Designed miniproteins, single chains. Designs and how they scored, part 101

Each design is a single chain, and the fold is of that chain. pLDDT is the mean over its residues in the fold that is shown.

## One batch from the design tools (miniprotein)

Design m3507
Fold by ESMFold2-Fast:
Structure m3507 (fold): chain A 89 residues (1-89)
Amino acid sequence: MAEEELERAKRELAELLGIPVEELTPETIADRVAELLLAGAAPETLERLVEISKRLAELALKEKNEEARELVLAVQEGIARAAEALAAA
C-alpha cells in the first residue's frame, strides 16, 4: 500500500535526520542531509540514507507519488549541497 510505505519511509527519514516528521519539508531535508554528510556520518547511517532514498524513488517512479518525488529530490539537493561545500573547502 503506497500510503503506508510512504509514511514508513518518512518516519525513517525523520529519525535518521533527527527531526520530527512534521518538519520534513524539502528545504529542511536538504539542509539536514547536507549537515549529516558534512559531519562525517557513519557508513551505517549513509547506507540507511541510500536505502530510504531508493524506496522513495521507487514510490515516485512506479506509483507516481508526488510527495515521494519531492522528498527524494530534497535528499539529492542535500547531497549536492554537501558536495559543493567540500569542493569549496
Scores: mean pLDDT 82

Design m3508
Fold by ESMFold2-Fast:
Structure m3508 (fold): chain A 85 residues (1-85)
Amino acid sequence: SAARERIRAIVDTLLRLYLARSEEEIKAILEEALGKEFETLEEAVEAYLEETLPLIEAHPELAREVLAEAAPAGAAAVAEALARE
């Protein structure tokens, strides 16, 4: 389904964010995922959360299944990214 494909893309992006080694790299990954540039990392993170959180909330079972297929480190990284500050 389209929702599953979008959630998989979100999980792939979040795994890449987990493996990123700098704030600059995180910002670049988010900009590529959203298809636009931001002035600050915080703006990029906020935009990505606004695009992804409603989809995850609408499809919690699909999100759980896709996250479970990722490495445990990936699931932890997703939780940390979503729990900003």
Scores: mean pLDDT 77

Design m3509
Fold by ESMFold2-Fast:
Structure m3509 (fold): chain A 91 residues (1-91)
Amino acid sequence: SGATLAMVEASKQLLDVYDTIKKAVAQAEKASPEAGEKVREVGIKQLNDLGKVSLEARKLSAEEAQKLITEKGNEAIKTIEDTTKAELEKV
């Protein structure tokens, strides 16, 4: 039960981050190829870090795992959005 809930939250957060990366890269690429590449690099790193955190969270209680995964997912999205904004402001 708890492990299933943590896995569902991890899957949701990974999909949300991946979707955020796709939209952010598309937006940044309209400004320049270099901006798109920068956002993609940041996005891939955030996605990989969230994946690692999700695996480590398997050692935690269901409640602690969900909280950690949700917090890391939100941090990843914010980092991607902040990077995209910064790259667009270089116009």
Scores: mean pLDDT 83

Design m3510
Fold by ESMFold2-Fast:
Structure m3510 (fold): chain A 78 residues (1-78)
Amino acid sequence: SEDEEYEKRAKELEEPAKKLEPKIEEIAEEQQKNGPDNLPKVVQRVLERMADTKATEKDPEKRGLAFAETMIEELEKV
């Protein structure tokens, strides 16, 4: 299924994502506390890239993978 193919690819991102989990959790808490207009710049960049992907990519699997890649790429820069 599409979900199984996505999960296989997601496993390749598991190690990089694991290193960023503490930062992701902290950013998620700040997002909930401060609201969308006061998001950290890194989160704003992620959301902008995800919005572009959502507009251009209609395949849920490819969209999800692109979201994960965008998160990892942007958070690694912080």
Scores: mean pLDDT 67

Design m3511
Fold by ESMFold2-Fast:
Structure m3511 (fold): chain A 65 residues (1-65)
Amino acid sequence: MLSPEEKLEKAKEIVKKYTDSLEVKYIGAILLTGEVEDIETARKIAQDLIKEFGPGNVIGDFGVK
């Protein structure tokens, strides 16, 4: 059986693999951290991160490979 940490990492990989929108990938990654449950708050954070760091780096900062 997979550990909780391994399950979380697989969930992050699925979000990264099956989403084409960078904003949706960020929202998924933020929600998967368990720190934020509200989609609108996650979207605002995702938009702020995209503005600050650009589209290429933010998913890496959430440990999504």
Scores: mean pLDDT 60

Design m3512
Fold by ESMFold2-Fast:
Structure m3512 (fold): chain A 81 residues (1-81)
Amino acid sequence: SMGDMVTSTNNFVDMYNNSVTHMNDVVGSLHSMSTDLSSSPVTPDVTSSVSDVDNTVSGYVDSVTHYNNMVNDYNSDVNSM
């Protein structure tokens, strides 16, 4: 049924959002570690790698936000029928 599809889609979105939150927590921890490392003369490569991960996660968060907006619009349309 359409209701079952909506429920499955929402459950999938929730799983995605939980995964993104977990990834953001990891990136936040890596940023804190990078800041601590930057206060001592240690390798530029680590800071660059953390920046690359942060940029990748940011892009993923943007994609998930766009997907959530699409799902919310779909649910609003279904509820309006």
Scores: mean pLDDT 67

Design m3513
Fold by ESMFold2-Fast:
Structure m3513 (fold): chain A 70 residues (1-70)
Amino acid sequence: SRVAEIEARLREELERLRAEVAAHRDDAAASAAISERHGPEINRLVNELREANPEWSDAEIGARIARLRA
């Protein structure tokens, strides 16, 4: 499904972000720069998820993203 495709891509981006941040965990400036680089793509995928199911509330979208981060 379209939702599963978007969630898979979002999971991959979140995993990449987590891995890069973990590699630089003691460097606040590097962590901020990494988050800034990944932010636009993550935001784009979140918007695609909203568009794929417009009946979902912001709370449901937030809960799904939280599960992908876990």
Scores: mean pLDDT 81

Design m3514
Fold by ESMFold2-Fast:
Structure m3514 (fold): chain A 100 residues (1-100)
Amino acid sequence: MIKELEEEIAEEERHIAALRESTDVRATLEAILADEQRHAAESKDPFLKHLEEETVNLYQQLLAKLDAGEPAEVVRQQALQIEEGHLEALKAQLRLELES
């Protein structure tokens, strides 16, 4: 569990960096969605699987907003908020595991 949580924290930090540095918000969201779909399919941990499935659903909604004409910068900020919230949840879970 601890190693898997550390790997997921590193992945969330990479997603946050990709969103901040993105010159193509749609392409970045599609890449993160594909990565999260793969992780959700492969995850055996119920906590991580649930978090990854939630991220997949949220990113599908963000892509739909882009298709509806919402400004890319607004959607990018919403994606960053989602990722930062998930990063804090992962860090909280890691702290609980380390104290066990």
Scores: mean pLDDT 83

Design m3515
Fold by ESMFold2-Fast:
Structure m3515 (fold): chain A 60 residues (1-60)
Amino acid sequence: SELHLKAGGLTGGRADEVGEFSVAVSAGADMSDPRLQRVLKWLLELGLLTQEQVDALLAR
């Protein structure tokens, strides 16, 4: 529950960026896009993505 509460707080502050990222990934956007690179790095730094997940997304 505490982890869910923390995730909810973080998501609330970054909902727009996460939403745009989800749409871009779903649309097959170029992972070399600096905007997507920044979002991936941010998610990795927050621990929302693992390094393996970031590497998998960048390989597409």
Scores: mean pLDDT 57

Design m3516
Fold by ESMFold2-Fast:
Order: sequence, then structure tokens, then C-alpha cells
Structure m3516 (fold): chain A 65 residues (1-65)
Amino acid sequence: AEEKAKEAAKLAKEAGFNESGVEGIYEFVLENPEDADKVIEGLKEALKKKLSPEEAAEEVNSKLS
């Protein structure tokens, strides 16, 4: 759980999220470890597509819906 939360936070930082956004993703993954892989996949896809932080958040939300 913590390892995946750290990976998600690192990816969010690379995607251009601000400090509160990175912390929010870290806490979300700690609280919802079953969704960790969806969050990580969404952030990796956003980075691969060179999306903005807002578009990256939409990508993650679409996988959680």
C-alpha cells in the first residue's frame, strides 16, 4: 500500500501536480489501496500522452468511475 502510494505521488509530481495535489493522491491511495493500480495506470497514461495536470486528474477519475 505505502509503496504504491509513493509511486502514485511520484507520478503525480512528474505530471505537474502541485504539492497539495501530490499529497491528495498519496492519501487517496493509502485509504483506497484497491484503487492504487487504477490511479497509477491513469497517471502513467497521462505522462505518456503529455497531458496537463487537469487532464491527468480527469484520466484518473474516469478509471475510478
Scores: mean pLDDT 79

Design m3517
Fold by ESMFold2-Fast:
Structure m3517 (fold): chain A 87 residues (1-87)
Amino acid sequence: QVLTTAGGVRNEAALVAAALEEWAASPEAALRTVLAIVDSGSTDGTTEVLREAEAAHPNLTVVITEGDAADPAVRQEAIDAARAAKA
């Protein structure tokens, strides 16, 4: 019932917007989805695109952890935050 995915982004607003549009058109958009994102200091509106998608889709919860996606501790923090959002 709940899908969870995790990924790292930096200054990818257009790619993130396209991926979210594809998700919204997919059958998976009917499922409760938790999207865990590690943002490495985006300044191009990437985080705004993610928050707008969350506001537009009741089944989507976006959890943003700021840091280096290559750092295992930051990735673990993102996973822990996503788990808390699922509870």
Scores: mean pLDDT 72

Design m3518
Fold by ESMFold2-Fast:
Structure m3518 (fold): chain A 120 residues (1-120)
Amino acid sequence: SEEERNKALLEEVKKLIDKLTEIVSQMEDLAKKNNYKKITDEMIKLVQEAIRIAEEAIRKISELLNDPEFEKELVDKFSKYHIRILIGIYLNDPQMVVDSLKELLDILKEAYKKAEEKLK
């Protein structure tokens, strides 16, 4: 049923947010370990995985909400922080990357809560 499909998608989004939370934590730990002095290859791999997870979460949340205005806002916010992450990597600024990943995570958590409330 559509209700069962929506519940399954919501559970998948929760798992994606949990994975992104772990990646953000790992990124912070790596940044702290090098005193926020440089972006490492390990950090770049974590960023690439974080972006992949965020894109998948946005797609699934957008399907659940079926709200084009909210989807546009969510995509615009994602693009803003994705660009900021890339600038942080280019400038060799781990603080900018960590802060931008945290903002992305918060945006996805708020979007998840909206989707969860719609299905109640």
Scores: mean pLDDT 90

Design m3519
Fold by ESMFold2-Fast:
Structure m3519 (fold): chain A 78 residues (1-78)
Amino acid sequence: GGRLVTVPVAGGGKAIVMGGEDVAEAGGRAAGAASANFGGGPEDGEEAGREAARKGGGDEAAERAAGEAGRRMAADLA
């Protein structure tokens, strides 16, 4: 099921999204971008994405999706 998660966006704002896998991916991307902004690499973005999904009460599949999205975003920003 979908959950409400708060994701950081460029410019210091935040957005709230709702949905299943799409919510986890959006949260993961945002966590990866934040990680990259502090000098993190892809693995740091993956960990941040997984943590965001876990704190949002996501299932293991959601953690995996968020981690992958965070890793890709951190890699793209590096």
Scores: mean pLDDT 66

Design m3520
Fold by ESMFold2-Fast:
Structure m3520 (fold): chain A 80 residues (1-80)
Amino acid sequence: SDSVKIAMDIKNGKVTDDQIKKASQLFKDSGLSKYSPRIPGLARSKDPRVRKLVGQAIIYLSQGKIDKATRLIRKAIKRS
């Protein structure tokens, strides 16, 4: 799926601008629009743990697991 590919590319430091736009839109569509502006910086973080948290949050959003995704994105922000 697109979300799994985006999550993997974020984790591996290979994410593209088009993938970041899709991830940001997924956060907006999931009622997490307040985090959308943070996604480009978090997805391109030099900290691999931050990128892993963002990738897993995207997978949870693709599964409709909004609360789990919210917890992970908050951890990513706190760590960044």
Scores: mean pLDDT 90

Design m3521
Fold by ESMFold2-Fast:
Structure m3521 (fold): chain A 71 residues (1-71)
Amino acid sequence: MKIVSEVITMKEDTTLGEVVRAFVEKHPNTVEVTVYDSHTGELLTGSPEELMADKRPVKKGSTVAINGFVE
């Protein structure tokens, strides 16, 4: 396993699940994800399946840090 980290600034309003889906599409062997939204201060950890189902809003201009455990 390796840890892959990305930091992205959102160009449009979206959901946490869409942000996680985009990460998993780049890193298909991801088994666990941690997501931090700098705008809300929320930190979430879970499986890709659980977090991709999350419909909480992520606002345009927010910086999101994603860490994935990848096989």
Scores: mean pLDDT 84

Design m3522
Fold by ESMFold2-Fast:
Structure m3522 (fold): chain A 92 residues (1-92)
Amino acid sequence: SSFEEEIERQMREFEEKLEKARKEGLPEEKIEEMREAARIVAEAQLMYHQKKSYEELAEYFEKKAEEARKKGLEKLAEELRKAAEELREKAK
């Protein structure tokens, strides 16, 4: 779909911004955290476009929060957990 093509274009533009940030001295840990966040947001946007429920989006964010924690991306994990809690409240 044209929406999927738009998300792919946004992700390519974001990767270009990450490469610039890396060249400007942003730590690799920060680059990886930003890349992971962008991938999660892109997938959530696709799920929402596919009319997935708030419960399904919350489960996705909960899974990604656990994965982020295992990678040591604690800030991203906490932000994803909060987003999942908000989605769960909207699902009630």
Scores: mean pLDDT 84

Design m3523
Fold by ESMFold2-Fast:
Structure m3523 (fold): chain A 72 residues (1-72)
Amino acid sequence: MEDEELEKKAIELAKKAVSLYQKGPEYRDEAIKYAEEAIELANKLAERGKLTPEVGDAYVEAGAILNELRVE
C-alpha cells in the first residue's frame, strides 16, 4: 500500500472511531477496534519516516479514545 493510501486510511479510521465513540457505549468495542487500527497505521508511517501532521493528529485523537475507553 502506498504511503498516501496509508495516511488517508489512518485519518478515516480515526474519524470513524470518534464518530462511533460519540454515538454511545453500544459502539465502544467498534470504536476501540478502529482506534487501534488507526494507531497501527500511524506507527507504520512513522517507522517509514512518513508521519504527516494530519496522521499525527489522527494518532492523538485515536489514542485519546483508547485512553478514555480502556481505563482500569
Scores: mean pLDDT 80

Design m3524
Fold by ESMFold2-Fast:
Structure m3524 (fold): chain A 80 residues (1-80)
Amino acid sequence: DKKKELLEKALKSDNPLEVLRELKKIDPELFEEIVKENPSASHVELAILLAEKIKEKAEKEGDKELVELAEKIIEKLKKL
């Protein structure tokens, strides 16, 4: 699953910009919407917002593995 691979790659990075780039590849349209709604947000803030939306969508689809990966990314970003 490409989404799982991208989330795992994001989780391995300690750079918010790299995390954001990988998350953007999962849902580019959602990324554009989040940027438009949050024009003053930092890269870490945008990455958290995008990861939270990806988690929400994965929960709706019943993909527990993607939910867990997204939660780990959010927790890591919040510690930065």
Scores: mean pLDDT 84

Design m3525
Fold by ESMFold2-Fast:
Structure m3525 (fold): chain A 120 residues (1-120)
Amino acid sequence: SREEVIALAEEVLQAIDEFKKRFEELMKKYNLPEGLRENLLKQLDSIKQLAEEVLELARDPDTPPETIIDKVEQLKESIDLLKDYIKTHLPKEIAEEMLNDLDRIKQLVDELLAKVRELS
């Protein structure tokens, strides 16, 4: 149902907000270089914006499921790009923690995508 899609979209946005907060704490703990921090925050802001757009589309009863699917797929792609960036640029210790958190978010995004596809 549309209500189930909205609930999952809200859960995804909440998970991204919690991830961003945890990430900011880890950046302080490991004293990441300012330039690296700014690039990571920019990618996180883009991911959050996409999640907010998904929720907005899900809340509009006139939005076709296909439009929501396209936006959720963009969100998933942006998360994968962030994962690749983390694997390439972060120290192993912080990378392992962040990748585990992102894998949990990806699972929620996959659940959201499946539920939107069921909406037809």
Scores: mean pLDDT 87

Design m3526
Fold by ESMFold2-Fast:
Structure m3526 (fold): chain A 79 residues (1-79)
Amino acid sequence: SAVTDLAVKSTEELIKEAEELKKQGKYKEAYLTAGIADGLAGIGRGVFKISGDEEGAKKLEEAQRRAQELVKEAQALVA
């Protein structure tokens, strides 16, 4: 669906941006961007679970785990 495609694409784009920011040493921006990706994926998973979109929910769960790992990495470097 268009909503599934937008949620997955937006989350993956934010993850990619966070990774690039981290590579540039912009740890604060990487942390914030990864946190936004985590939140967006979490909300999207809830919506897809309620609507019965198991495939969309699974894709966002995988993306959310990547975002959460990025949050942990960036957070350790911001401190």
Scores: mean pLDDT 84

Design m3527
Fold by ESMFold2-Fast:
Structure m3527 (fold): chain A 105 residues (1-105)
Amino acid sequence: MEEDRRRAEEIRERIERTEDPEELVRLLEELKELARRTEDPEALRALVEAVGEALLNAERQRNPEVARAALEAAKAILRVSEDREVILRAIGLILRAIGLLLDLE
């Protein structure tokens, strides 16, 4: 549990610092895998915030690969989370990612 929180915060910080789309996609894949296996609600809270940061980057760069990776990560969080605030944030991120992907077609 504490290890999952530490890893989630590490992923969040790396997402916040990088502008590289390929690194963002890799970090979002790591995030998705951690979300699927973690039982820690605090880890899921950090991960949903990290997805939000990645989606802001995708919006700035108009990058569909990062947007798609963020969509899949948010969907993974939504499937496992029981926290109302995290669920609502994940739904919001899913809708924003879909909107961005439609605009980029």
Scores: mean pLDDT 87

Design m3528
Fold by ESMFold2-Fast:
Structure m3528 (fold): chain A 63 residues (1-63)
Amino acid sequence: EVEERIARLEQLAADYEAARKFLTENAKKSAEQDPLFADNDKLGAQKATELAERYRAEAERLR
């Protein structure tokens, strides 16, 4: 059912948005103590942002 598919995609987008926020916050904290981990978290946040936007857009297209 379309509503179930939309709900699934919205949940995935929300999960990746939460991951982006978490990784961004960790990168800020790690920048002072471990710059290498901060860089890795920053890249992860960028990828999570892209995935969240992709799933959100897909959910909107199904409406």
Scores: mean pLDDT 79

Design m3529
Fold by ESMFold2-Fast:
Structure m3529 (fold): chain A 85 residues (1-85)
Amino acid sequence: SDDIARAKALADKAAALKAQYEQKAKKSSPKDQIYYQALALWYEAQRLGALASYYALLNEDKAKELAAQGEELAKKAKELFEKYK
């Protein structure tokens, strides 16, 4: 119960951070925009990972799908960070 509540809270925080960095990207120079887009992708990956943990005992197939999507987005974020970090 507490772990499920924490997973939801982490997903909500990650969603809020994604939205903040997407807004920053829109107001930034083209170079800085890519950096903020990478951060938005990273936090979306964190959100999907938290949701996968929430679904692990409720729906294993959905948990696996969410985890795989999160890993793909995390990889894309890392590739963008390597280019501009």
Scores: mean pLDDT 84

Design m3530
Fold by ESMFold2-Fast:
Structure m3530 (fold): chain A 95 residues (1-95)
Amino acid sequence: DLDEIFKDIEEAIEKKIKELGMPEDYKKEVEELLKKLKEAVKNKDEEYAELVVQLINLIFEIVALEKGLTNRQTEEELEELKKEYEEVKKELEKL
């Protein structure tokens, strides 16, 4: 059941990655984060799971902004998102 749910999530995320034309480096990071999310959910590690979800969302927002697929197309907003991404990533690495 959990494995089936995560397969559906992974397929939905892969479709979104393809639609966005996500760069390979970010794509690999999202794929690794999905693995970590599945493990965190199995272990009931809510703090870790929340940070993983936040990091995935930040990657999608960064890619969408860089591709011009949002109304937020300023360099300052992109720099802010990248800073938030680095901070969340550091928090995740400490766990």
Scores: mean pLDDT 80

Design m3531
Fold by ESMFold2-Fast:
Structure m3531 (fold): chain A 90 residues (1-90)
Amino acid sequence: AEEHLEKGREAFEEGKYKEALEHFKKALELDPENQEAMLAIAELAEELGVLDEETQSIIDIIREGKGTKDHALGLLLEIAKKLNIPLEEL
């Protein structure tokens, strides 16, 4: 889980957004309670400007330590849509 989280961050810094999303998804699949992975996804959503009211509410829940895997996967979906990355490739 930690290895996938770090690789996701590295891929994002290199502009490899699809690879970054794949690593974050794998981190959550291996550890659904991983708050650090959820926070990394929330920070990514904020950096990319995925800032509608629903998305901001989910980010706030994650930052309060009350986030779930489903909340984080919802953010991944919105990030993928914003970047035009096909969901079937994640």
Scores: mean pLDDT 76

Design m3532
Fold by ESMFold2-Fast:
Structure m3532 (fold): chain A 105 residues (1-105)
Amino acid sequence: AALEAVLAALPPGMQQSVRILREAATDREGFLERVREFLEKELGREVPEEIAEISADFTVLASATDLALYFELQGKDDAAAALFAAAQARDLAGLLAVVEAAVAS
């Protein structure tokens, strides 16, 4: 299924989580730059690359967690477990594949 079909099947908050995971999976450098810019705007100061990388990894984990909790509430416990496993493995493509499969069921 196309990513657009996956997004259309999810609530707006969950759509944002999927967009974050896709951006991190397809454009790591651009994703890191956007996270750094967001942090610098919020804090009003320059942010070291190391802090931006930690924040980017946390953002991916938070997005995967939100999706896992959403699918668990839908009765899709296997999808939630698979999302946590992919997140631990740092497998961003696997995270997106689990979301696509969970939406299709």
Scores: mean pLDDT 81

Design m3533
Fold by ESMFold2-Fast:
Structure m3533 (fold): chain A 82 residues (1-82)
Amino acid sequence: MEKFREELREQFREAAASGKPANVGALALFEGDPEKAKEEMKEILLEEAREEGLEVVDIRVTVLDQRGKLHLIGVGARVRPA
């Protein structure tokens, strides 16, 4: 999850600097329960947005691929200055 957090942090920092609404997103690979992974990814997204003073307007989470217990999950959000 560290790489996922770092990718979001960079995007949120850029969005905050722009002072405009932006779309952000990142991908992560998980083993096991995709519902737990989705919850963890949403929490990370909300934490990082909050750190940069951004309001999260819309969140989308999609399972993009699955091989056995491995899931490729994408999270996207629309953010704006709070």
Scores: mean pLDDT 81

Design m3534
Fold by ESMFold2-Fast:
Structure m3534 (fold): chain A 61 residues (1-61)
Amino acid sequence: STVEELRAQVEETEERIRNLEREKERAESAGDTEKTEELTKQIERLRTELAALRRELEAAE
């Protein structure tokens, strides 16, 4: 991937994480423990993906 493509993927992944974090906060406020756990797992997966993308970007620069 090009540096530009990797930067775009990093930005998109960061935005997805922010959106899920807001959704998780709403689920927590509503007392929806099952949805909170599900969103936590999704966020953790995306954070792992983001770390890998950032590593690729650092190697490409």
Scores: mean pLDDT 86

Design m3535
Fold by ESMFold2-Fast:
Order: sequence, then structure tokens, then C-alpha cells
Structure m3535 (fold): chain A 57 residues (1-57)
Amino acid sequence: SAQEAAGREVGEMIAAGASGAEIAAWLRERYGVDLAPQPTAAEAEDAAVRAVAEGRL
């Protein structure tokens, strides 16, 4: 599913050295996830995982 793919992509981006801001921008554009203006990579991943776990599309 798109939600499962989003979680995997966030993990891949973190592994590739993407910043939390880059991940947050990608999530907002791709999946409409609304995150804090200056999230850390961990905060961005947590928000994405939480959204996926809650069944948000």
C-alpha cells in the first residue's frame, strides 16, 4: 500500500543521510503529512510511522 511504501521510503531516506527537514518536505508533498517546521529525522520518521499505523491515506 501507499502507507507501507511511505514508511519504507522514510527509512531509506534516513539511511541515505537525508535530514529531517528534507524528509518532512517530501512527506508533505507526497502524502500530505503535516509536520513541525524544523523536525528532526527521528521526528519525521515517527510522524510517518504513526500515520501509517493509524491507517491514514
Scores: mean pLDDT 65

Design m3536
Fold by ESMFold2-Fast:
Structure m3536 (fold): chain A 65 residues (1-65)
Amino acid sequence: DINELIKKAGELIRQMRVAVTKKDEAKFSEIAKQLRELAEELRKKGYEGVAKQIEDIVDMLEALM
């Protein structure tokens, strides 16, 4: 279900922002991996635009670490 995947991405992004605030590099890396895996799953299902948005958000937040 695409809606559940989008909801999961949103929750992971929220957790990733918390990791940035705490400068928790290990937690950031684990969440980034999960988001990139989720983006790949979405891309395989034909949701290229959403997958790219998730990847871009990860890259932007990584720049703040």
Scores: mean pLDDT 86

Design m3537
Fold by ESMFold2-Fast:
Structure m3537 (fold): chain A 95 residues (1-95)
Amino acid sequence: KEEIKKELREVVKELKEYMESLGLGELAAAFEERLEELVEKATEEQLKELLKTVKKILENLKNSKEEDPKKLAILAEQSLGVLEIHLSVLERENK
């Protein structure tokens, strides 16, 4: 469980750095803060699923063939929105 939390935090930090490069650092910071509030209450299986989702989103953004920086920023913001939905589901399940 602690190893999964560590890997999740490392991937989220990489996502945050990528988002900051697109001018979305404040949104990424808000996501990271919300994640930290929920991660301590999450089960190992929930953490594994979240880790898989964050990794997939980060890889998709990095491998994007989109050359317009503004359009890439919109795609990144939408991807962060999808992650926020996953956090909302996690919060609801652990109430």
Scores: mean pLDDT 79

Design m3538
Fold by ESMFold2-Fast:
Structure m3538 (fold): chain A 75 residues (1-75)
Amino acid sequence: SKQEKIDQLEIDYTKQLLDIFIEMADQLGKVLDDAIANKWSREEVLEKLDEVSKQANEQVKQLTSEYNEKLKQIE
């Protein structure tokens, strides 16, 4: 049914969204490890954290755009 297609799309979207957040968490951990090992300044740490956050945000925007386009095809 139409509802079953929407439900499946929602599940797939949620799973992919969680994968993005898991990847972001792993990258944030790496930034902190590198900062400690290399004695980075506060400014260098914040710059790297901002880069990780921007990448995750762009992935979320792309995923959400694709999800919305697929919803339009079902409607």
Scores: mean pLDDT 87

Design m3539
Fold by ESMFold2-Fast:
Structure m3539 (fold): chain A 59 residues (1-59)
Amino acid sequence: MEAAVDAAVAAFKNYLKTSKKTISDEELEQLREEARKLAEKGYSYGDLVRFAIEKAKKL
């Protein structure tokens, strides 16, 4: 589900922006790939967004 993956990436970027952190485009693309794999496994929209935010917190 591309919309859920896009939402996860957007949540990740928003968290980084609010915490004044930066990430490379390559690392951001890796996050998108990880989120897509989770979506393929049947994880929900909320699960993908939560995954992205938790990943951003850990950096």
Scores: mean pLDDT 77

Design m3540
Fold by ESMFold2-Fast:
Structure m3540 (fold): chain A 72 residues (1-72)
Amino acid sequence: KKIEEATEWAYEQIKKYIKENKRLPTIDQLEKLAEELAKKFGLSMEEARQAVKMALSRVMQEIAKKSLAAYR
C-alpha cells in the first residue's frame, strides 16, 4: 500500500521535474527523491529506492513511446 502510494508520488515528481527542467533528473536528484519518499511514507531507503526505480521506469517507457511515435 505505502510503496504503491510512494511510487505514484515519485512518478508525479519525476514528471513535474521533466516538465519544469526539460531534462531527466540526475542520479543525485533521484537519491534525494528517495530520501523524501522514505521520510514522507515511512519507508526504508531500500523500499524508497525501489519506488523511485519503478516510477522512473514508467516515465522512461512513456518517453520511449512518444519518441518512437515522433520518429519515422
Scores: mean pLDDT 81

Design m3541
Fold by ESMFold2-Fast:
Structure m3541 (fold): chain A 86 residues (1-86)
Amino acid sequence: MERIERLDRIVDLLDRILADPSSAPTLFPQVLALLEQVYPETAAKLREFAARHDLTSPEFLLELGITAGVLEIERWVLKKVLEKEE
């Protein structure tokens, strides 16, 4: 379940940034590294957005919130599809 494990990690990191925006400079590079492995196009989009906005700006936090929401739905769908114990 490599993809689900990466998504769990990304969503956890995004949730931490949204709960404490001051953590963004520390955690955002980790988010980008993980996104590059699962969704390179999303990683590129966020990298471009970060180049244009301060990591603590409302605009950047809104983009992170939207990304977190989309990835949380994707994670939920993947977990439901793979929900088998045997």
Scores: mean pLDDT 78

